# Ledger of designs, part 9: designed miniproteins, single chains, continued (3)

Each design is a single chain, and the fold is of that chain. pLDDT is the mean over its residues in the fold that is shown.

## One batch from the design tools (miniprotein)

Design m8299
Fold by ESMFold2-Fast:
Structure m8299 (fold): chain A 56 residues (1-56)
Amino acid sequence: SAAARSLAEGERLLAAGDWAGALTAFGHAKRLGEQEGDEAVARRAAELEAEARRRS
């Protein structure tokens, strides 16, 4: 899904040390997960978004 793809992109950016890029990707994944009804992706994206924000 688009939500899962955005989540994976955020994780890749986070691993590369791109906190700003990861934050944007996780925010997008959270929104798409909510729209698609994918609660697991939305919840995981929100957790990782909070982590990336803390590191930024």
Scores: mean pLDDT 82

Design m8300
Fold by ESMFold2-Fast:
Structure m8300 (fold): chain A 65 residues (1-65)
Amino acid sequence: KREEIERLVEEGERALEEGKYEEALELYMKAMELAKEVDMSPEEVARLVGNVLRVIGELLDKELA
């Protein structure tokens, strides 16, 4: 599951770089859901949450302006 989380985060970063904010958000959300099933450190969870919040901010600015 940790390897799956890492893959989802990497795919989310690629989607974000391509400007696919909705896809990036979906990938990060899947990673967050898997993270609940593994005992991740608070720092690891905080970084993932930060990535999700950044994508949400971009998506709101671009699509919900």
Scores: mean pLDDT 72

Design m8301
Fold by ESMFold2-Fast:
Structure m8301 (fold): chain A 72 residues (1-72)
Amino acid sequence: STRQKLLELIGEILRIIGDIIEIERKIKKLKEEFKKNPSKEIEEEIEKLEKELEELKEKLKELLEETKSIKP
């Protein structure tokens, strides 16, 4: 039971880490594009992605705290 819950939680954590990496890569690319051709649309997309990244990092933090509470 406890081991199964930990494995499921680890799987969810790894998925969120993957999502974080993808968004960080997209932000980096958009920031490089913004340096070449600054536009309000690119700036707004960066802000939206940075907000999504913050939400994912908060969720990751919560899941990591949950793993500590269910240790065998």
Scores: mean pLDDT 83

Design m8303
Fold by ESMFold2-Fast:
Structure m8303 (fold): chain A 68 residues (1-68)
Amino acid sequence: SSLVEEAEKLLDELRELIRNGAPEEKIQEVVARIVGVLEELRDRDPETAERLEGRFGELVDEAVRRYA
């Protein structure tokens, strides 16, 4: 679905931003967009949402360690 493709793309963008040490503000913007897409996916495709939420959680933990 287009939502799955959007979520995958946003997760890839978040990974690159973290890897490149992007400003926290840019990280926060992408995180907010991911949260919105994952909320929509949870209602329509909960199995895929759970998998992507796991990956998202790992990236958030990495960002917190880097910027905290």
Scores: mean pLDDT 83

Design m8304
Fold by ESMFold2-Fast:
Structure m8304 (fold): chain A 58 residues (1-58)
Amino acid sequence: MKVSENTRKKLEEAIRELLKKDSIPSNQEIQELAEKFNVSPDTVLRIYLIVSQEISDA
């Protein structure tokens, strides 16, 4: 997984915003995010799970 720290933070922010608008994003949205930030869909999904857990905790 080759991503800059800056890219990772921006990706996490985008996922948080997406989860705020939609309780659960579709695979299509996840894949588009992966392409946009030039990361694997697996990376997006992993970050999504972490962010989703934090949001659910609140």
Scores: mean pLDDT 73

Design m8305
Fold by ESMFold2-Fast:
Structure m8305 (fold): chain A 92 residues (1-92)
Amino acid sequence: GDRAIAFAAALAQLAKDSGGTATVEVEGGKVVITLSGLSPTVITAVALRAIGADLDGIPVEVEIKGDTVTIVISGLTEEQAKAAADAAKNAM
């Protein structure tokens, strides 16, 4: 759980530092992080970090559409998902 929380915060911070925006939604045991206004270089960096992430076996899905990257972290408890969303929001 702690790795997923730290990862969500790091992605939101990366988007903010790159001049983009981040939104975070919780749906049960899932956290959906949408990063927007990203350059192609930042999109690639985010996607590679998400695909290569070791979150203690927690699944990570990545979808790229234009300048937007959507990252879905699933398999969390509802408490872990809320904590990850709060950490990401606080990083923005």
Scores: mean pLDDT 78

Design m8306
Fold by ESMFold2-Fast:
Structure m8306 (fold): chain A 60 residues (1-60)
Amino acid sequence: SRLEEAERRAARLLAAGHSEEEVRALLVKQGYSEELAREALRRVRLAIATDSEAVAALAA
């Protein structure tokens, strides 16, 4: 569940206008490992990409 928590925090920080580099640094500062922070960011990016692809598929 630490990965799930990191993912939610990463999503909120990105929505607040932080860069991916800033989000990674902030998560590490909050006690998450660098690997956990990177994985959380990758999952958030994948979710955004998947939503975009789903919208494109519906428009076809």
Scores: mean pLDDT 75

Design m8307
Fold by ESMFold2-Fast:
Structure m8307 (fold): chain A 88 residues (1-88)
Amino acid sequence: SKAEEAARLALEAALLALENPEALSLAIGGALGAIGALANAEILGDEKAAAETALAAAEVALEAAEIAGNEKAKELAEEAIKLAREAL
């Protein structure tokens, strides 16, 4: 689903941002949020809750990516935001 895709991309973005210690707390927050979005989609079957959680996680991952200065993480987070919005 688009919510699952958004959550996966948000997780990837957050994990890339972990390489920069200045982004660490936001990157951890983004990663945990993305895992919660995946749980909403796959375990609970709540696509809307998954999309809402993925959007929030992607926004946190984008902030982490900007602090980390990681362009790939930023691109992944921006795509995650787009997909989460399309799933709502």
Scores: mean pLDDT 84

Design m8308
Fold by ESMFold2-Fast:
Structure m8308 (fold): chain A 74 residues (1-74)
Amino acid sequence: SMDEKKLKAIGDLIDEAVKAGELSGETMAALLEIASQGIEEGLSPEEIVKRLMELLKKENPELAKRVEERLKEI
C-alpha cells in the first residue's frame, strides 16, 4: 500500500541519518518504541507515521523536512 511505502521511505531515511551520525541512539530507540507501541495498539500506518514525524520534528527538524519532501514523492 502507499502507507507501507511511506513507512519504508521513513525507515530508509532514518537508516541513512544513523549511518551519517545525524541521529543519536536515544532518538533511534524512541522512534522504534513509537513504531512498536503503534503496532501493539493496532494503529494504522498513517497514525504511526504521524507519531514518528512528531518526534523527528522535535529531535531533528532538518531530517524531518527531508522525510516530508520524500513522502510527497510517494
Scores: mean pLDDT 78

Design m8309
Fold by ESMFold2-Fast:
Structure m8309 (fold): chain A 61 residues (1-61)
Amino acid sequence: SLEEELRAALTEALEAVKNKAPREEIRALVDRARELASRLTDPEVREQALAMIAMLESVAA
């Protein structure tokens, strides 16, 4: 499901940040998560995903 794919992408992005992966890798994972989040129809799930994506984007910038 989109939610499962998004959770996997967000988990991978968070692990990349925790492990101090290259900024390019973190950005690619964040971009994937953003693409998946844009397809969500549940407002609550979308809001949570977008908040986490925004935090990860600020780290990757």
Scores: mean pLDDT 80

Design m8310
Fold by ESMFold2-Fast:
Structure m8310 (fold): chain A 73 residues (1-73)
Amino acid sequence: AKDYTAKGSQYLKDGKPEKAKEYFEKALEIDPNNSEAWYLLGRALLELAKKDPENKEKLEKEAKEYFKKALEL
């Protein structure tokens, strides 16, 4: 789980939010209480929102929900 979070974080640093999202989702499949993975998934969605103006509001709303999830854990 933590290995997937670390790998996802590296993809996010490399400007690959699509790959980062996949790895954070994998981390959450193993440990749904991984607050770091929820937070970083939200960050990946915000980076995706910058690249997809059509879906910006939807992605920002989903990111906000994931940030709340991270805070509650």
Scores: mean pLDDT 83

Design m8311
Fold by ESMFold2-Fast:
Structure m8311 (fold): chain A 57 residues (1-57)
Amino acid sequence: SPGLALLAKELGVSPATVSRAARGDEEAVRKIAEKTGLSEEKVREMIANGLELSRQL
């Protein structure tokens, strides 16, 4: 989805990792949090926003 691809670029992680996290893969959420320095809660919020953006586009 466009929103998730843009988020992957912004966070500097692979699109596959963001896609797994969007599907509820908690290990992928943790990996993104560790790489970015963000909390797991913030990572989940950003993914939810990326999914919502993709539904609107």
Scores: mean pLDDT 78

Design m8312
Fold by ESMFold2-Fast:
Formats: sequence, structure tokens, C-alpha cells
Structure m8312 (fold): chain A 81 residues (1-81)
Amino acid sequence: LTPEQAAEAEAAIYEIKGAVSLTAADRYLKQGNIEEAKKAYEDAVKWYEKGAQVARDAGLESTAKIFEEGAKEAKERLDKL
């Protein structure tokens, strides 16, 4: 793997982790489990912020913006709880 390919692969892992955490948070909210939903949204923020950093360090500006928007959305949902 080139350094760029390695960064893209790492970013993809963080994207999956963030998406899984967001999906879990929405499921917990539907169940009325607010505390687990908060943890899952916090995890989504964490993974998307890590993905944004990996993308930025690799010069993947468009990918970094997608992660930054994901983190922003997760934070907005967390703030409403």
C-alpha cells in the first residue's frame, strides 16, 4: 500500500465505525434508551473526527469535509438529547 492508499483505507474504517455508531444511536433513541443513545452519538463524533484528521493529514480535503459534516450532525443530535 502507498501512504495515500493506507490513509484512504484507515479513513474508510472510521467512516464505517461512525456510521455504525450513528445507526446504533438512532436505534437506542427509538427504544427510549437515552443514555445508550448519548454514548453512541459520542462514539460517532469520535470516529468521524478521527476520520477527518486522517483525511486532512493525507491531503484528502473532500473526504475530510465529509467526515467533518458527519461529526457536526452527530454533535447536533447529541445536543438535542
Scores: mean pLDDT 87

Design m8313
Fold by ESMFold2-Fast:
Structure m8313 (fold): chain A 75 residues (1-75)
Amino acid sequence: SLEEKLKEQHEKELLDREIRAYQKSIDFLNEQIEKLKEEMERDPARKAEYQARIDRLNKAIDFLNSKIEELKKKK
């Protein structure tokens, strides 16, 4: 029973670490989006280019969020 409990604890820790890794990636992408928004305000002539980059980063965030939700559904 002790070995079984240690195995379950280890599996939960691995899932938590993977979720935290995805969350750090999302945090980094959100930081990049904020920088792009600031650049877009400084140079509105390039708004379309910055918006395309922001849209790409938002799609990446959506994908990572879907992975986090998938991991959270695991026992």
Scores: mean pLDDT 87

Design m8314
Fold by ESMFold2-Fast:
Structure m8314 (fold): chain A 63 residues (1-63)
Amino acid sequence: KKEEFLEKLLKVAEENNYVITPDQFLELVREAKKMGLTDEEILEAINEALEKIRQKQVEKIKS
């Protein structure tokens, strides 16, 4: 599901200080395709993840 991929993307980003290598990114995309996500859904999830990462960074600072 798109939400599962988005959560994995966010978790991997957070664990790597928001620096994802091309190889790690390709592995995440392959995993998403195995989950049955389309290229459009993957792109949407990536865009949502980028926005959520920004929001989480702001919230983390406020905490």
Scores: mean pLDDT 73

Design m8315
Fold by ESMFold2-Fast:
Structure m8315 (fold): chain A 69 residues (1-69)
Amino acid sequence: MLSRNEKLGELAREALRAVEEGDDERARRLIEEAKKLGYTGQEIGDLALQIAELEGRPDAGRRLRELAA
């Protein structure tokens, strides 16, 4: 069983990949899944931006943060 934080990290990475592929609708669905785990849009967006910066994808992170707002 994944911890709540590990699950959020997985959802954030999947959503970043969806954004890079131009699939904003899939990214929104993954964001909503994370919100069902009790995270705010800001928390989801901030974590996604951190992951994206670490992985060299800052534009995808910024786009995902906009979708999570």
Scores: mean pLDDT 78

Design m8316
Fold by ESMFold2-Fast:
Structure m8316 (fold): chain A 112 residues (1-112)
Amino acid sequence: SMKDEIIEALRAAKDKEPFSTLPADVENPNPDSPLDQGMYYYLLGKYEEAVEYFQKDIDINPDNAVAYYLLGVALEKLGKYEEAIEYYQKALEINPLFEPARRRLEELLKSL
């Protein structure tokens, strides 16, 4: 499923770079964690709400490459491909080894 694909991509990124901000339980989000809330709304298919919560996480943690990546993924679901590209680029500026963001960016740039 797309949920499992994204979670596996995040786990792969965590194995390459230590990310303490990755959600531990995306089905029962921590109400004090905008990142967990964003993932919860994303998994419900509520992509506009997911974007709002990922944006809140970025406002608190501006160096969180994972939040920029997840914001990009949610924007793709809304058909906002140019905006998604911008956020994938920001994720890679923070973590150049973030393979999921690099693959998504490369794929989108080839289709523009």
Scores: mean pLDDT 74

Design m8317
Fold by ESMFold2-Fast:
Structure m8317 (fold): chain A 86 residues (1-86)
Amino acid sequence: MTVVVTIKNATPEQIEAVRKLARAYRAKGYDVTLDVKGDTVTLTIGGVSVPLAIGEMLRAIGYELDGYKVEIKIEGDTLTITIDLS
């Protein structure tokens, strides 16, 4: 399946953390696209297993528990997560 994570209102340090995550996924052989537009970063990961997708959902829930707005959508073979850090 495909996982798309969008983080809005990210600090430069948070954007760098996402860049490191993208490199880690690429190093493990995943098809990864990273797009940075100002303070919005979108990470697209192709070829992910269901356990890895669940891991991304659990990470997103962690942000929600920390008080951020999180939206999770499943459509076909795509999991879309949006996190707003404002």
Scores: mean pLDDT 82

Design m8318
Fold by ESMFold2-Fast:
Parts: C-alpha cells; structure tokens; sequence
Structure m8318 (fold): chain A 96 residues (1-96)
C-alpha cells in the first residue's frame, strides 16, 4: 500500500471546495440512513478525483460505509481514478 502522507497537499480553495462537498455528502448519507451516527470519515484526493468514505452506525446497530466521489478538475474522473481515490480514502479511514 502506498504511503498516504504524500496524498494531496491541498490549496485553501481546494480545501474549501472539498469541505463543502464533504458536508453535503454527509448530509445526503444521513438523509439516506435516518437515525444513523457518523463513526468515522476520511477523504483522499488522487489527481483530479476526491473520494470521501463515511462509516455510519445505523439505528439497528449495523455498520455501513458510504463512498462519495467527486471531480475536482474540468473533466469527469475515469473509473481507474475513482477506484484509486476510493482505495486511498478507505485506507485513510482504517488508520484513524
């Protein structure tokens, strides 16, 4: 596994954009799973692709992970970029 310490030094503009998308993604996940609690969340950026993994505890006690992916650049992310960003975000979540 690649060291995550080299993943994405973000500009202030990129950080603000990512925070806005993260807030919306968390809200959407909680709307999808009413009564759920956010246990952990981690985000990774690979190239022009950002992935946010949210670990939720549902009202029935089950634990689920929701992945949200969004494009930072002018073009849609490729499936390869999506998978790499998702894997990096999941690895970051496991290290919390």
Amino acid sequence: MEPLSEVAPLTPEQREKLLQFAVKAVRDALERFPGAEVIKAAMAVVGNTAALVIELRLDDGSVVRVTKVFDLGDKPSTPEEVERARAAAEAALERQ
Scores: mean pLDDT 74

Design m8319
Fold by ESMFold2-Fast:
Structure m8319 (fold): chain A 75 residues (1-75)
Amino acid sequence: MLSVEEEVGIVLRAIGEVEEIRLKLEKGEISKEEAIEKLKELEKEIEEELKKDPDSELLKRALEIVKEEIKKLEE
């Protein structure tokens, strides 16, 4: 299982990447399709980490944040 420090690191990285993708999209530096692709890559990374610790509430929260952003962009 991942340590709590490793899980916190993954969550903070995920939140940071979501914010960077959102800011780049708002600035017109990336397309909506490119933003969705980057978020789906991040989703896969978090899902792989969650397989190592399936009961991690922190990783589940990170996954929810990424999935919510993807849904907002796909609508």
Scores: mean pLDDT 80

Design m8320
Fold by ESMFold2-Fast:
Structure m8320 (fold): chain A 65 residues (1-65)
Amino acid sequence: SNLEKEIENIKKSSPDKELAEEIVRGLYAMIIGLYRAIRGEPPVTEKLSDEEIKKLAEEAIKEFK
């Protein structure tokens, strides 16, 4: 699936852009957390930028077929 495109569509279709951004951020964090858990890696404890969060989430999504 084109999950990244679906996430972008959520941002575009929401009447509340701030709420949509917050939902997407939460979804990315969940994806990263689940991916790391599956690999037996510890949770991310460092403060990440939005770009770093997006990058890690996109990398995690590539493992989900």
Scores: mean pLDDT 68

Design m8321
Fold by ESMFold2-Fast:
Structure m8321 (fold): chain A 49 residues (1-49)
Amino acid sequence: EEEFRRLLREAQRAIFQGLVSPGPAPLTKEEALKEAKEIIKKAEEILKK
């Protein structure tokens, strides 16, 4: 659960980076979503373990 919260924060940061810094950051909305999905997948694996 605690590790899940950390991963959620990482996902939030990844999205924030892509959405708030669209200029210098090459992260598009789609890429930010992809990163969030990857983090969620990792969180799911940890919870399943």
Scores: mean pLDDT 65

Design m8322
Fold by ESMFold2-Fast:
Structure m8322 (fold): chain A 78 residues (1-78)
Amino acid sequence: SELLKEAHEIIDEIEKVGIEIAKLLGKEELIPLFKEQGKAAKKLAEQAAKESEEKAQEFVEILKKDLEKLKEELEKVK
């Protein structure tokens, strides 16, 4: 489904931004945590997509908001 693909793309970007923040803060020990969170989020996205298109869309919107907040945090630590 297109929503599941979009969710995976946003989750991958969240992971990437989180890892960048961890590196900038010298907290590379957090990188495995961001990778595990990404895996968990992808599993939740798959479950939402199996429930309904509406649930999948709700999950995508949550991910978009989380990504925007994380990008704001990245700008603060640059």
Scores: mean pLDDT 85

Design m8323
Fold by ESMFold2-Fast:
Structure m8323 (fold): chain A 87 residues (1-87)
Amino acid sequence: RKPTLEELREALERLEEFYRKHKEKLSPEEAKRVEELLRKAREAIERGDIETALAYLQGAVHVLLESATRNNDQEMIDELVKMTREL
């Protein structure tokens, strides 16, 4: 099912909060990439571009999952998986 703009806004806010909580665990390059993807997701949501917004949010989740996996952070992985199931 295609998510609504409201569902994407809620997902963005949760991912922004998650990023702020875990940003110290990311490399500077990973942090910059997540911030870029979240900003682009917000811009796409503001334009009503559901497909582009979803792609950027999925991109941000991917970077965060790669970081969590590299750090063997099961708590961070579990939180991310739960968030993606609610999309």
Scores: mean pLDDT 84

Design m8324
Fold by ESMFold2-Fast:
Structure m8324 (fold): chain A 67 residues (1-67)
Amino acid sequence: AREAARARVRAALKERFGWDDEQIASMEKVAAITAEEKGRSPQEGVDTLWAAVARALGLDEEAAILA
């Protein structure tokens, strides 16, 4: 469920905004590092980022699944 929701958000970034796999990987890496520096797990940082991106894109169902 969460993996499928993330895949839809990823597809929207690529299709609507022209993001590539390298840009998405860099976004995830920055989120993971920032979370770790703030005393949160890297995984929590990445999960929080994808929920926020889904919400920003108007993908409310995917945002709810990823939150």
Scores: mean pLDDT 81

Design m8325
Fold by ESMFold2-Fast:
Structure m8325 (fold): chain A 100 residues (1-100)
Amino acid sequence: KEEEAQKLIDEAVEHAERAAELLASSPDTNLQVFAALAIIQIAVSKLSTDLKEQAEGIKRAAEFLKEAAKQLPDPQLSREVTEHAERAIELAEEAIKLLE
């Protein structure tokens, strides 16, 4: 179950990092800063030796990215950031449930 949780966390990280990368592609400096903050949160979460703390940290970063996506002027980019962020949230929540 811990091995399965790690796989879900790894996939959640990939989706969260992709959401941040897409958000960073915006010409809006504030959104670029929000993307950088999310990347830092993901990196800090990966340093935890507790898998549940890792998953909770990734979920928080993804929720932040989903909220920031609402400020994107490009509807297609906003949708792509939101879809990756939502997938990261789902995967992180599945990992948390396995670790409970």
Scores: mean pLDDT 88

Design m8326
Fold by ESMFold2-Fast:
Structure m8326 (fold): chain A 60 residues (1-60)
Amino acid sequence: MKIYGPTITVLPGETPEQVEARLRALIEAARRMIADPGVTEDEKENYRVALEVAERRLAA
């Protein structure tokens, strides 16, 4: 899947379960960045968008 900004890609031979695991890892990473006081507001907005898209895809 491609979104403008961060790209969520499916690796060759990756199963749906592996894609879901990678989306969960991305969600956790984005949450950590959003919670980090050293990350700028602009960077946090980018991570919030990535988090929202990843959560929507995982829920689908």
Scores: mean pLDDT 71

Design m8327
Fold by ESMFold2-Fast:
Structure m8327 (fold): chain A 64 residues (1-64)
Amino acid sequence: GSMAQQQEQLLEELDREVTRLVVEGKPEEALRLLHEAAQQHPELRARLEAMARSIADTYGLEVP
């Protein structure tokens, strides 16, 4: 697949894991996962940081 397809697959996997962690009452772990993903994939950093801010705002947490 193209690089765009690879990025979409990664974002879909991250969204699934983030949703699972949030549903399990672990929004702090979801923020940690997004932070680690942003470090590994700087090309996706802006989108991952936006997701992290949304979760932090919803649960009254601070983003790293």
Scores: mean pLDDT 81

Design m8329
Fold by ESMFold2-Fast:
Structure m8329 (fold): chain A 62 residues (1-62)
Amino acid sequence: MTPEQRELAEEIRRNVIAYAKTTSDEEAIALAIEIAGQELLEAGVSREEVERVKREMEEAAK
């Protein structure tokens, strides 16, 4: 990832984790992670890096 893409990924990850703390709906959290992954793909982040960031969000949200 470029530095700009990494900064975007960090921001998106923070937002998803913050959202996960406000709800017990695991399906809503999973959907938020999928949407975040799609946003990163559209920003030009590679599929491999997107999958890594998605795993980081899943672990943090538990």
Scores: mean pLDDT 81

Design m8330
Fold by ESMFold2-Fast:
Structure m8330 (fold): chain A 88 residues (1-88)
Amino acid sequence: MKENLEKAREALEKGDYEKAVQYAEKAISEDPNLPEAHFLLAEAYEKLGDYEKAIEWYKKFIELNKDNPDDGRVQYAKKKIEELKKKL
């Protein structure tokens, strides 16, 4: 779980977006309620140009993080969803 989440971050930082997807998906399979893995997966899909998948995972992130409205990533994800919808 933690190892796959860290590998997803590292892959995203290095620009290896396909690897970031793989590690984030594995982190979610180990803990489906892990908001950070959903956020990283959405970012990776956005970087790959898969805007429909990015929107889907940003929405899932927001739902998992609804009890923390002060998380700046929630506002970021909402803005990204609206931005990416314009590209569809």
Scores: mean pLDDT 82

Design m8331
Fold by ESMFold2-Fast:
Structure m8331 (fold): chain A 96 residues (1-96)
Amino acid sequence: SEARELAEEGREEARRGEEEKDGELAVEGAALAARAAEAAAEAGDAEAGAAASEAGAEAARAGVASKDPAAAGAGAAAAGAGTFAAMVAGGEGAKG
């Protein structure tokens, strides 16, 4: 549940970053998504990894909307981490 809670908080922060065009909020969303990906990997929770990936992708979009390349890159990295966590927990080819 902690990984899923972190992913949801990351998505909410990313949405605020996109609406306000605030790169700092986008970076916060990316950081929460990255923490969610780590927690999902430690728990072996494929669904939490997928949620972290989605949160990271939203943070990346918020970074683009705020014209902050660092925030966009951090969000993309968190999305990749979440995807990896989901694949490792769910086995080869898992996309949930």
Scores: mean pLDDT 83

Design m8332
Fold by ESMFold2-Fast:
Structure m8332 (fold): chain A 74 residues (1-74)
Amino acid sequence: SFAEEAARAAGEIARAVAEAEGLSPEEAERIAREAAERARGLAEKALSLPPEERAKALATLRAILAEARAAVAA
């Protein structure tokens, strides 16, 4: 599902940032988990929108996640 996709992406991005900042493994895991849960909630909210608004919200969220992933990979 998109919610699972968004949660996974956000968690991976957050973990990469936490590791780059030199946070402990425990802190990195907590931050990644929190980011994943927040992204899941946002995705679920987007999925509950009317079809036209839903399509725009999903496209925007996918674009944001792609840009964030590219930024942390640089």
Scores: mean pLDDT 83

Design m8333
Fold by ESMFold2-Fast:
Structure m8333 (fold): chain A 62 residues (1-62)
Amino acid sequence: MERKQELVERLKKIVDEITELTKKAFEAYRAGDEEAHQKYFDEAKKLSKEYTKLREELRALG
């Protein structure tokens, strides 16, 4: 149970982090900061890959 709960909590945090990064990317876009805009999208992409790995691990646990 503990490991499943840990994975679920981490998945929720990753979703929150992706949402926050998307908002920051939009703010950077409005400020005309193209470099920061791309950086935040790249970070969100990395988190998306981590989300997939953790989701697969959670699925394997049943």
Scores: mean pLDDT 82

Design m8334
Fold by ESMFold2-Fast:
Structure m8334 (fold): chain A 76 residues (1-76)
Amino acid sequence: MLDKEVEEKAEELTKKAKEAAAAGDKEKVLEIQKEALEVGKEATLELMKRGELSEEEAKEGLEKYEEQLKELDEKA
């Protein structure tokens, strides 16, 4: 399971993204989405260091985050 701190960070970012979306701030939404993906990458690496994820699982997770970051860059 993800660390409680990482989960709380993800929840905070989700709230900020909803607020920015409600305000129509597309740039802020994009920035928050990028931050959320970065948090996900850090969480994946931490789980690997703890032995909760194998190197193979961590690689797969990181590839998915890289793909999503690329998608956001293409959208911007």
Scores: mean pLDDT 75

Design m8335
Fold by ESMFold2-Fast:
Structure m8335 (fold): chain A 66 residues (1-66)
Amino acid sequence: STEEYLEEIASKLKEGELPSIEELEKAIELAMKEGQELPELERLRELLREHPEDVELTLRRALALA
C-alpha cells in the first residue's frame, strides 16, 4: 500500500539512506492513486525537484498530509 511504501522510505532515512527523488515521486503518485488526491501533494512533488537536499522535510510533509 501507499502507506507501507512511505514507511519503507522513512525507514531508509532512519538508517541514514537518503531516498531518491524518484522514490519520493513514486510515493506521492501512489498516495494519489489510493485516494489521497490533495493539490498540496502536487506542489510537494515540484518542491522535491527544486530542493532535493530537503527531501526529509518534504517526506515528513507528505506523511503529515496522509
Scores: mean pLDDT 59

